Designed miniproteins, single chains, continued (5). Designs and how they scored, part 3

Each design is a single chain, and the fold is of that chain. pLDDT is the mean over its residues in the fold that is shown.

## One batch from the design tools (miniprotein)

Design m16075
Fold by ESMFold2-Fast:
Structure m16075 (fold): chain A 96 residues (1-96)
Amino acid sequence: EEVERLLREALELFQKGAEEAAKIDPTIATAMQTAIDYVQKALDNPDDVYALRQAVGAAETAARLARKIPEAQHVADLFEKASELLRKALELVEKR
């Protein structure tokens, strides 16, 4: 299923980014953990629009925080890419 595939790809990118973020700023890692938790809930229930919307919001917040840190530009790129995947998943779920 396309939605589950997008969510799994996003989760992998967030997990990689969170590991790198933890070495730079624990606050960014904590914000990303919130997004990861909501993505996992959305994976358990792909039609859970609430969980997916929360995941998108948390992920975009973490990406924005990372973008402000010069050392975290690579992390910000990963989070932004993953957030785009979540946005696509949300659009597909909402249009169903």
Scores: mean pLDDT 82

Design m16076
Fold by ESMFold2-Fast:
Structure m16076 (fold): chain A 80 residues (1-80)
Amino acid sequence: EAAAVIAELRALAERAARLDPEAGGYLYGVAAALASPATSPADVRALGEEAVARAARADAAFAEEARRAVERAVAAKEAL
């Protein structure tokens, strides 16, 4: 369900922002791209990869959690 994934991404973005503001910004971007009819699955993936790369510099375990959320976001976008 896209709404549940959006809520999860926003919660992860708040946690990511405490580690790295850029990682938080990109995760908010993933949530916005998933919610927007003007974006593609490729747009969601690109924003998600930027978020995960930045999160990995601060916390590898958190980056793995974020990567799984991004994969769910891409799958949810493909289903729309």
Scores: mean pLDDT 83

Design m16077
Fold by ESMFold2-Fast:
Structure m16077 (fold): chain A 58 residues (1-58)
Amino acid sequence: MMDKEAEASKLAAEIYKEDPNASAEEIKERLIERGVDEELAERIAKVIVNARNSAREA
């Protein structure tokens, strides 16, 4: 049974691969375009940007 959050995270990873410098707003917008709920898209976008900034910005 596939959770909507898991699927949204997978889509966010694809968006990150296309544009690794995308802002949280850009990731959220692209997730919504791919059918992810707005609230979930915003939450996932923030998580991805936070993780990326922690990993890549030293």
Scores: mean pLDDT 74

Design m16078
Fold by ESMFold2-Fast:
Structure m16078 (fold): chain A 95 residues (1-95)
Amino acid sequence: LEEKRREAIELARRAAELAEEAGKESPQSKGFEAVRDLAIQGAKSLEEGDIAGAISSFELAALMAEQLARESTPEVAEKLREAAELLREAARLLR
């Protein structure tokens, strides 16, 4: 469980980095910031032992990333889909 939490934190941090990079290439910076912030919040919740809060943040961030991907350029969409997959895997590890 501790090893899975560390893995989930790393996945969330990578997802946040992808969202930040996507935001630099998009005029919808607010949406990308929300995905990044939720991924970071989930990782922080997990570091503090709030597993339920972390799962909720990761799932919401993944849904937002997928929605933004549908309205983005192919390159930005690819980064957002990768972020969503990482966030879903992080949530899965915690269940």
Scores: mean pLDDT 82

Design m16079
Fold by ESMFold2-Fast:
Structure m16079 (fold): chain A 63 residues (1-63)
Amino acid sequence: MESPEFVARIIGAVLRGLGSVLDGDREGLERALEHLEELLEQTEDPELKEWIEKQIERLRELA
């Protein structure tokens, strides 16, 4: 079971990515995607891992 703090970091990274897309901030989006990739590597929960991968795909499509 992932810690609430770890899950909060994932959600925060997704929200930063969405904010960067809305602002047209390419650099901010790339930083958010990089952080999500790092969190993905640290994730042991298969369902959470799949969810993070989906968020990364969505953010890349919106860019």
Scores: mean pLDDT 81

Design m16080
Fold by ESMFold2-Fast:
Structure m16080 (fold): chain A 89 residues (1-89)
Amino acid sequence: GLEKAKEALELAKKAIELARKGDLEEAEKLIREAIKKILEALEDVDHETQLKVIGLILSAIGYLEVDKDVIAAAEEVERAAKVVIEALE
């Protein structure tokens, strides 16, 4: 789980940088890949932390699909990845 969570964090950080530069399409692709890796890492995490991370992922999806705020979505995914890493260390 930890390796995938760390990969998700790096993808989220890169997505934030790309979104700030205006590369929104590429940033969204990285956000979606980071979400997939976080969900795969959740199998090894306790139930309370799973619920917190799922909440952050739903917030990120809301920013992408409803608000069209790619930077906010990437920041929520970065928070989700950090929560998973802290739970697994």
Scores: mean pLDDT 87

Design m16082
Fold by ESMFold2-Fast:
Structure m16082 (fold): chain A 97 residues (1-97)
Amino acid sequence: DEAIKLVEQAIKYLQEAIEKLKKGDIEGAIEALEKAIEYAKKAKELAPEVAELLDKAIEHANKAREKAKKGDIEGAIEHARKAAAYLQKALEELEKK
């Protein structure tokens, strides 16, 4: 399922972003968050049934980017983790089909 693969890629990029934030690589973390958002948007186009969960993930990933740009690393990690949780929920719903 292409939608499942796109959600899995978004989750991988969120985990990469969290790792980069912990290491102080803010620019790399923002790039990873942007890729996660891109993959989540593509998944939403293929799987409108999980669009609400994907929108929540995109919202939190964007908040993580904003926090990272302001130097709020703890807030950025918190929102990136929330985004990952919503993507995992979307993945579980897609895998039931």
Scores: mean pLDDT 89

Design m16083
Fold by ESMFold2-Fast:
Structure m16083 (fold): chain A 90 residues (1-90)
Amino acid sequence: SMEKRLEELKKQIEKLIKENEEVREKLKELYMKYLLAVMGGDKEKAKEYEEEMLELVMKALNIDISSLSEEEKKKLIEHIRKLLDEEFEK
């Protein structure tokens, strides 16, 4: 099911961020840029950084981003942002 696929992807993303320091540090840099764009009211730049974070993750997992629906992309971006918030609290 789509729901099961989404949950499996979320678990793979959590493992990637935990175990891959290079990907984690690149995602943290993109997330800081995202937060600055949000605070500055730059909605176009904020969306660009969200898309770059998802593309980085999908590339690292060797998953074709075009296989994802727009709703799946949105839910995965929300999950990535949550995981990066948790990483900055450590």
Scores: mean pLDDT 86

Design m16084
Fold by ESMFold2-Fast:
Structure m16084 (fold): chain A 79 residues (1-79)
Amino acid sequence: MAEEIAREAAEEYPVLSLESALELARELLELGYSPEEALELLRIAGAFAQGMVELGMSPEEAERLGVAFALGVAKAVKG
């Protein structure tokens, strides 16, 4: 399950490594998000990271920031 979500997101957003996408997918599922919700949060991470690369950020920094942003939002929403 987490691996399928991670592969889908990484194929859609190559700025996300499969490893980072898989780790984020697992954390989101553990927080109680559905597979569909986890995939959408991974897409948010990927879209944010792509935007940062377009602004001149390195792909590694952009990936880290996008993952942190999506995870931060995910933790803030769960109550």
Scores: mean pLDDT 86

Design m16085
Fold by ESMFold2-Fast:
Structure m16085 (fold): chain A 60 residues (1-60)
Amino acid sequence: MKVYKAEFKTIEAAIGAALALIGESPKVKTRVEGNTLIAETDGSEEADKAAEEVIERHKA
C-alpha cells in the first residue's frame, strides 16, 4: 500500500485530478481534502504509476 498526497493551486484542480484518477484507475482509493488530493494504492506498479501520472498532468 502506498499513499500519495499532492497539493494543488485550487480546489477545482484537486477535484479534477481526483475525478480523472477515479475514471482511469478505479483501483486507487481517491479523496480530496481542501486543495490536497490523497490517493491510496494497493502497492501495484500500475496503480502507483496511474496516481503519479494523473497528479503530474493536473499540476501543470
Scores: mean pLDDT 79

Design m16086
Fold by ESMFold2-Fast:
Structure m16086 (fold): chain A 91 residues (1-91)
Amino acid sequence: SLDEVLVRPNEALLAVLREVGVTAETLTLQEVYDALLLYASEQNLLDPEDPSRVILKGTPLGEILGVDSFNAGDRELIRERILKNSTIVLE
């Protein structure tokens, strides 16, 4: 599965991941995704009218990913944005 691919996030994305307790420099795409959703929850970025929607406009994560919002169920968009901010680790 593509979600099992190991990535090395860039420094800006790693700084966000560290705020939710990530200590590794390499993570699976699934681990990055889970950490981003935890970050959104802890920073109160969920839309109160639609909790599947994450509001990023004006946030550090929004600046890093280059999006104003995303739906938590849109794994293709989230995966694309993580990959644009990461390098794939080939083992």
Scores: mean pLDDT 82

Design m16087
Fold by ESMFold2-Fast:
Structure m16087 (fold): chain A 67 residues (1-67)
Amino acid sequence: VPREELEEEAAVALARMIAAIARISGKYEEGAERLLRLARELEESHPRAAEEARRLAEELRRLAEEA
């Protein structure tokens, strides 16, 4: 597997871990902010991971508004 693909997969895994921790801890706003920062950092180099991070951030923000 090319290094670029491994880095993208690692970034996706990181985004999912951040979201999972936020859901378990109830820190939805903090989790969403972390994911949006990660997405901005990854937008040019790892766009798939950036998109996943944005999707998860939107989900966490929705949960924060409903709480």
Scores: mean pLDDT 82

Design m16088
Fold by ESMFold2-Fast:
Structure m16088 (fold): chain A 114 residues (1-114)
Amino acid sequence: MRLEVEVTGASLPSEPGKPLEVRVTADDEKARKAAEVIRYGFEKANELAKEGTPESARLAGEVLGRALQLAYEILQAPEDKLDEVYEKAKKEIDTFVNEARARLEALRQQRAAA
């Protein structure tokens, strides 16, 4: 099993909304599932970061951290539970992203009301 991850992009406050680029290479099914979770998390983090606010950047960073943690859990999963852990990982990312989007929407409504 081999998993290579390369991340390119600026996470600096001076470039809000700049997407993070990720390249992942994998040599077996377990590594490919971990790679897909990392890629999915980066895609969702980039969507959040498009808001261009400090709050969206922080939430995007949290999504990335969670995706990496879930990918690590997939790499350590026994073969008989690989699909279960993979599906749970994607569900957890979706849940966190939905909560983050709801929080950003509430902040936008607060700014519009002020």
Scores: mean pLDDT 72

Design m16089
Fold by ESMFold2-Fast:
Structure m16089 (fold): chain A 55 residues (1-55)
Amino acid sequence: SMEEAQRLLREASKLLKQGKVEEARELAERAIKMLTGATRLVAEHEFEKGIKEKE
C-alpha cells in the first residue's frame, strides 16, 4: 500500500521536525517495509538525510 507508506513517511517527517527521532524512525521503517524497488531506495535515502540534519 503505497498510499499508506506515504502517509507514514509524512508523519515520520513531522515527528523528525519535532525532535522525536526514535518515533520518526519507527514509522519510517514501517513505511519502507511497504515499498520496493527505486521508491524504497529513495525513501531510505531521504529519511537518513533528515536524521543526519537533526544530529
Scores: mean pLDDT 73

Design m16090
Fold by ESMFold2-Fast:
Structure m16090 (fold): chain A 71 residues (1-71)
Amino acid sequence: SIEELLEEIRKILEKGGASEEEIEEILKYVRESNLDKAEDLLVRLYLQGKISKEQATRLGKLMKEAAKLLE
């Protein structure tokens, strides 16, 4: 379900040390199917060292799957 995908995205971001504000902004853009803005924030977190390359790859796949379900 979309709810399970959004929860998994949240958990990965929390483990990486993203703030609640950063998490909610990413989830907002995913819910809006605005993947460009969601991916921009994901790249920022990666460059800040808050997520690994493996986590960024997993998050990208989950965000695309969630956006597809919201169409």
Scores: mean pLDDT 84

Design m16091
Fold by ESMFold2-Fast:
Structure m16091 (fold): chain A 55 residues (1-55)
Amino acid sequence: SLEEEARKLIDEARAATDPEAAVQLIYKAMEVAMKLDPETRRRVFAEKRAILAAL
């Protein structure tokens, strides 16, 4: 699902050793998240807030 794809991309960003690669993975996750309904999108980003705040 798109929700699972967005979560996977954020988790891959967390595992990335290169900060530039991590940012690109987050942009990819945001592109996928734009296809989700607003409530699901908010939930995914809320769950991954610590990762997003660290970038």
Scores: mean pLDDT 74

Design m16092
Fold by ESMFold2-Fast:
Structure m16092 (fold): chain A 72 residues (1-72)
Amino acid sequence: AANAAASAAGAAAARAAGNEDAKRSGLTMQVMGEQGDGAGAAAGGHEAARAADTEESKNYGLLAQRYGALGA
């Protein structure tokens, strides 16, 4: 499901994050995806991408934003 994919991408973004802000955004994305809040997961993915300090973390944030939007 798109929300499950958003949750998984949020967890991956958190793991790839090099700073606490990006990590927190990724974890928020994971939680919102698990709750079925696709819009919240998409917003969290956008914030994770914005806060990202690595290209890998940014890419996972954008992926979570996309999957969250599909689940909304």
Scores: mean pLDDT 69

Design m16093
Fold by ESMFold2-Fast:
Structure m16093 (fold): chain A 66 residues (1-66)
Amino acid sequence: SRAERAARLAAAQKEAIEVIEEARARGLSDEEARELALKRLRERYPDLPEALAEAIVAGALEHVRM
């Protein structure tokens, strides 16, 4: 359903934010944080289109920056 897809996308975004925050806390670069977040989304959300996974990670990077 639309609601289930929205909830799954919200969960993926939250997980990407958490991965990026942890990576930055460890002193990793934005590029390293991006790679870790993409890897996590590919592993846990394999049915998520690659372009959408990249968009989620880009949004998470901006969210953590603000």
Scores: mean pLDDT 84

Design m16094
Fold by ESMFold2-Fast:
Structure m16094 (fold): chain A 89 residues (1-89)
Amino acid sequence: SLTREQQHSLLALLIYLELLDAGVPEDEAQRVLDIASEAFIEAWAAGLSPREALEVALKAVLAEIKDPKAREAAELAFKRFRERLEKAE
């Protein structure tokens, strides 16, 4: 299984790259990353499973990010990370 730090680093990298590939500006991509990382770590630390923590992180991103392109890219990145996480359990 991936460590919490490794899961966070992988989530951060995958989201950032997906947002940039989708044409999201670097500052907006960084904002999505900051929101997602904080929510994921807090949920994980509170005793939620990695999968539940991912759902909390995506919900936090979608609550604050209004740009449709950034929202769609975030949903895709989280789906891909969730699939990788399921294989690591």
Scores: mean pLDDT 77

Design m16095
Fold by ESMFold2-Fast:
Parts: sequence; structure tokens; C-alpha cells
Structure m16095 (fold): chain A 71 residues (1-71)
Amino acid sequence: MEEELKKEIEKLVEEANRAIQAGDLPRARSLIERLETLAKKAKEMGFDELAKEIQEKVSLLREALAQREAE
């Protein structure tokens, strides 16, 4: 279960980064929101370290998105 969740997170982070690089900002926002939902799910399941890791990745993605939007 935790391994499956980690794989999903890795895939979504990769897709969000690709969307930001491609200028598909609506897609990037949607993927970031999905990651935020997974962080909440991980925390509810007691995977506090994983939830923290997801939140850190979300913060970096939101910074990248904001930088891309400012261009």
C-alpha cells in the first residue's frame, strides 16, 4: 500500500514537472491538487513522513508553476 502510493506520487510529480515545462499550466495545477489530496490521504493513513515528503514536493512544484506563470 505505501509502495503503491509512493509510485503514484512519483508519477504525478513527473507529470506535473512535464506540464510546467510544456506550459500546460491548467494541467500542472490539476496534478498539484491531486498530489495535495494524496498528501492528505497519506497523513490520514499514518504515513506522516510520506505526507511531509509530498507537501515538500508540492511546495517546489507550486514555486515552479508561479515562476512559469510570471514569464
Scores: mean pLDDT 82

Design m16096
Fold by ESMFold2-Fast:
Structure m16096 (fold): chain A 79 residues (1-79)
Amino acid sequence: MFSKEELLEMFRKALLSKDPKEAESLMNLVVSEAKKLSREEREELLEEAKRLLKEYKPKDPEVREIGEKTIEELEKLVE
């Protein structure tokens, strides 16, 4: 349904969100939809998501924590 590129854009949007509840909702959708990607696309999504989290460093600590948990969930999908 969603492409890898669309999921990365959702993750980026979540990191830039000023609402932790919306950030959590978007990141939960990213994890859920990532399960439908190929293994190769999941690995690429994980690496690019890690880069975005490091680059964007969300100012809201709740959004940052949600981002970190999302990376952990994506890591489980590529094991």
Scores: mean pLDDT 83

Design m16097
Fold by ESMFold2-Fast:
Structure m16097 (fold): chain A 65 residues (1-65)
Amino acid sequence: MYAEKAGKALLELGASEEGAKAAVEALKKLDEEGQKKVYEAVKKGQSAEEAGDNAAIAVAEASGD
């Protein structure tokens, strides 16, 4: 659920369709709470690049990576 919302937010910020799709697939491997955390981080980004960096940090925190 939140994985698809995060992908949509990335597209709205100007991310590529391929990049957003890859992000959604990666996020589907997290639980709902992890997916929500990444979605919130993406929404706080000002650009696709910033949102991507925010998402990477949030994924690392959610997955313990």
Scores: mean pLDDT 74

Design m16098
Fold by ESMFold2-Fast:
Structure m16098 (fold): chain A 55 residues (1-55)
Amino acid sequence: SAAREAAVDRLVAAGASREDARAMVDDLLEQGLSPEEAAEVAIRRLRELREVEAR
């Protein structure tokens, strides 16, 4: 769907590869999240991981 691809595109813009972004979005959708919720959760996770690496 367009919403799913938009979520993937947001993750790619945040620095994930397209394949990793798709896998993350798909996993979160299987957990019952909407595509918008999946994008927000995954982007927040990527930001947290970068903060830990910078520490």
Scores: mean pLDDT 79

Design m16099
Fold by ESMFold2-Fast:
Parts: structure tokens; C-alpha cells; sequence
Structure m16099 (fold): chain A 65 residues (1-65)
């Protein structure tokens, strides 16, 4: 596995604790859409049920990987 794939799994796992109503696949898809610029950080935060700051930190971690 690549280092980026490991970081992605860790980020999704941590977000799954905050968004237990969503599957890991749904969380990963939401993050991928933010990274692709298809949805805003605000929309992702609303879908996940977390703060915009939490989404921004997760996306920043994935971009730095």
C-alpha cells in the first residue's frame, strides 16, 4: 500500500467515529469530492455532520500526503 492510501484509511477511520451514521465508503466519497473541487468544505461538513474545521483538517492531511 502507498503512504497516501494508509493516510486516507486513517482519516476515514477517525471521521467514522464522528459520523457513525455513514459507511467508510460514503465518508471516502465525500472527501474525494472535496479534493476534486466538486463540493465545498461546507457541504461536506453538512453531509458528515461535523464542523467545517474538521473537514478542512482532513482534506489538508490528504493533500499533504
Amino acid sequence: MSAAEVIRRVVVHELSKLAPHLSREEIAEILDRVLAGEISVREAAERLGVSQSTVSKAVAALRRA
Scores: mean pLDDT 80

Design m16100
Fold by ESMFold2-Fast:
Structure m16100 (fold): chain A 55 residues (1-55)
Amino acid sequence: MEIEKKIKELVEKLKELSRQYRAALETDPERARQILDEMVKISKELKKLQEELKK
């Protein structure tokens, strides 16, 4: 289903952002903050998609 594919893509994106976030914490706190905000947005989207799958 389309929803399952989207969940998979978002999970992979979160993994990549998590790696970038750890790197940014050392050199660019402003960038790290932006990445964290994006991760939060993706997490909320994942929760919505998981709720949609339960319907």
Scores: mean pLDDT 81

Design m16101
Fold by ESMFold2-Fast:
Structure m16101 (fold): chain A 60 residues (1-60)
Amino acid sequence: SAELEELRKRRERLEEDKRRLEEVVRLAKERGVLSPEDEAEVKKKLEELEEEIKKLEEEI
């Protein structure tokens, strides 16, 4: 159904956002430019994305 496809697209978008954020963090750590404060904020955002993905997976 169209509703199920929209949920799958939203999940895919969140999974892409999570992967992109993980890549940015990895590169920042390699460059030595990631502050402890930025690392904590990114960790929180990654946890929020993971929770949203789980909720969408339960609905699909």
Scores: mean pLDDT 81

Design m16102
Fold by ESMFold2-Fast:
Structure m16102 (fold): chain A 106 residues (1-106)
Amino acid sequence: AKKLAEEAIELLEEAIETLKEAIEKIEKGDILGAIGLVIRVIGLLIEAEQLIKKIKEKQPEVAKLLEKAIELIKEAIKYAMKGDIEKAKELLKEAEEEIKKAKEKL
């Protein structure tokens, strides 16, 4: 269970870093480059969701925190794509805090 939770955390940390790169591309006017990175983020979230389903029975608190991080990252994508960069960055910081709480429970 711990190893799968650690793998899910690594995928979500990569998703956050990739979305930060997408936001930088949006700020520079490279919308097509940003879309490519967002597609990658969505793929990482799908992989993390599959791992979280496997740990939910043994580590329900960790699963709940990581599910909340996924929802925050999904909201960050919506705000970034609308050009609300400040809200997108705020949501990513909230996602990072949920991941930090999940790590503390491992």
Scores: mean pLDDT 89

Design m16103
Fold by ESMFold2-Fast:
Structure m16103 (fold): chain A 59 residues (1-59)
Amino acid sequence: SGEEAAREAMLEAGGSEEAAEKAARGLKGQTPEQARESVRTLVDGGFSPEQAGEAAYRA
């Protein structure tokens, strides 16, 4: 699921459990591939993992 993929991708990027949960909740409606790309795009775009989690949650 997108929720599980987002959580995993955020933890792989070095994010906290809180950042991972925020990303998971924000991206739960996406496919696993889309969720991973969303996390990657935010982190590669200059967001810290914590900022990426917040951005995904607000989306």
Scores: mean pLDDT 80

Design m16104
Fold by ESMFold2-Fast:
Structure m16104 (fold): chain A 77 residues (1-77)
Amino acid sequence: MLKERILELLDTHPEGLTVSEIAEALGVSPATVSRHLRELEREGLVEYDPVTKRYRLKLEVSMELGVKALEEAVERV
């Protein structure tokens, strides 16, 4: 469930987090976090900000999760 923990952490930090910050918060290596972030970015769940060098949730995904959480729980993000 590391991907879910990354998504939860990013949801509570809308400004975004670096790979190192996520790794420290979750107690895993930066290499492990980087691998999962790459997968999440390919899935369209997170985006990388090259200006701040931080990863954050895509706005459209956050909005979609909010709507689905209120009405149904059939999709796994």
Scores: mean pLDDT 71

Design m16105
Fold by ESMFold2-Fast:
Structure m16105 (fold): chain A 61 residues (1-61)
Amino acid sequence: MAEVKKELAERIRRAGSEEEVIKSMKDGHKNGVSEAEIREILEEETGYSREQIEKILKEAF
């Protein structure tokens, strides 16, 4: 779990597009990272607003 969360954070940090971020989120969720943990990673690793984070979480899941 902790290792998968770290890998997801790195993938999101390196992502060049919103589509790549969404794909990384879906892969992380399949590997056991919760929606709450994914939200936290997005808040820490991206410059997205709270509204944008909630929107992409809703689109991804």
Scores: mean pLDDT 78

Design m16106
Fold by ESMFold2-Fast:
Order: structure tokens, then sequence, then C-alpha cells
Structure m16106 (fold): chain A 72 residues (1-72)
């Protein structure tokens, strides 16, 4: 169980790093959309934000599973 929990925590960290990358891309693209008034850039920024949320939720699920394994 300890090894399984450690694997899940490593996966959660990787997913958190991916979420941070998507959030940074979203912030950059949304700033460009504000400067240019470009709707396509706004839509692209919104897509990166959604991808960051999905990755963050996946990380939270992996951490919850690791915690459950250690609590049992």
Amino acid sequence: RAAEAARLRAGATAAENLAQQYKEKSDIVKKEAEKTGNQELKDEGDLYEKSATVAQNHAAELRARADALEAA
C-alpha cells in the first residue's frame, strides 16, 4: 500500500505540473486576446483554462486515493 500511495502521489505531482503549464498558457493567451480583441485567442485561452482544471481535478483524485490507501 505504501508503494502504491507513493506512485499515486507522484502521478498527482505530474498532473499538478501539467495543470500549472496549461494555466500559464491560458494567462498568456488571454492577455493577448485582451490586447488585440481577438475572439479566437480568447477561446484558446478558455480551452487551456479548462485543460488546467481537468488536470488539477485528476491530481486531486490521485491524492485522495493515496490518502485512502494510507488511512486503511
Scores: mean pLDDT 83

Design m16107
Fold by ESMFold2-Fast:
Structure m16107 (fold): chain A 93 residues (1-93)
Amino acid sequence: SIEEAKKLLEEGVDALHQGKYEEAIKLYDKAIELAPDSVVAGRALVVRAKALLELKKYEEAIKDAEKAYELLKDKDPDGAESAKALIERAKKL
């Protein structure tokens, strides 16, 4: 189901670009459920944190970004950097 998780991540990014933040979060939740503790889950957590920031759910966004950083730091440096930037941004709000 990693392929299914990747498709849900793509659909979630499309929803995020359309400003459908709650819909995007539901798609990311499903992607994380299908591929827990994976690079795909880490990437889903990054974009879920972005959606949570738009909804002003700062504490949830920080938690997601911190978990994303742990999942991505050794396997996806660009994703890890995005997660770190989101933590810094959310803490200033």
Scores: mean pLDDT 87

Design m16108
Fold by ESMFold2-Fast:
Structure m16108 (fold): chain A 63 residues (1-63)
Amino acid sequence: SAEELIRQAEDLVVRGAATGDRELAEQGLRLAEEAIRASEDNPELKERAERTRRAAEQVLASL
């Protein structure tokens, strides 16, 4: 589900940031993008997925 994809993406982004692991942050970015597509009919979930994508991009930029 979109909510599960967002939750997994959020976890990966947080772990990537905490450990400096680029691969985890990239996985989080990919899942966030998938979650955006999966949440087209749910504006609240789409906004959350888009925030997660931005967080992943910021983490990758800081690594």
Scores: mean pLDDT 87

Design m16109
Fold by ESMFold2-Fast:
Structure m16109 (fold): chain A 59 residues (1-59)
Amino acid sequence: SNAEQIVEELEGVEEVSDAAAEAIVRLVGPETTREAARLLEERGDHKVAEQLRRAAERA
């Protein structure tokens, strides 16, 4: 549910800052952030997905 909410809030966003990606990890945790990245990747939002995945791996 939280992962799907993040995906919806990032609708139309081409990329996020490192600070924004880190804030998402801090708020929802690395597992939920990775799930959001997976959903974004499936949607074709490869850049945002990679940024979220990297932030989750750094946590």
Scores: mean pLDDT 83

Design m16110
Fold by ESMFold2-Fast:
Structure m16110 (fold): chain A 65 residues (1-65)
Amino acid sequence: LEEEARRHRELAAELAERAGELGRRGEELRKVDLEEGRRLIMESASLAVQAILHASTALSLENEL
């Protein structure tokens, strides 16, 4: 249980960090390449949602008692 929660927390943190980096790069890139910048921002949003789901799962597993 604790190991599963930890893995979900690690995945959430990793996905959130990648989402943040892609979002920042997308914002900078859309100033010179609007289509590619928007693509990165959309990928960032997708990763952010996945990070939230993993964080929620970890919290649920930790609170089973």
Scores: mean pLDDT 81

Design m16111
Fold by ESMFold2-Fast:
Structure m16111 (fold): chain A 74 residues (1-74)
Amino acid sequence: YKASEEEIENLREAVEELAKEAEKAIEAGDVRKAAILMTALGIEAAAASFAGDEELAEKAREKMKRLEELLKKQ
C-alpha cells in the first residue's frame, strides 16, 4: 500500500481534529459522542499504520490512551 502525500496529510488532520473533538465531548460529559469520536480516532490510527506512517499511528494511539484516562475520571 502506497499512500499519497495528500492522503497522509488528510490522515494527520483527521487524527488531530478527532482527538480535539473527543476531548471536548469528554469535558462536556457527552460520553456517547466521546465514544464515537474515539472509535473514529482508532480507525484513523489503523489507516495511518496501513499507509506506512507508524509515527502517526502511534501518536493517534497515545491520544486515545489519554482520552480513555480522562473518560475514566468521569
Scores: mean pLDDT 80

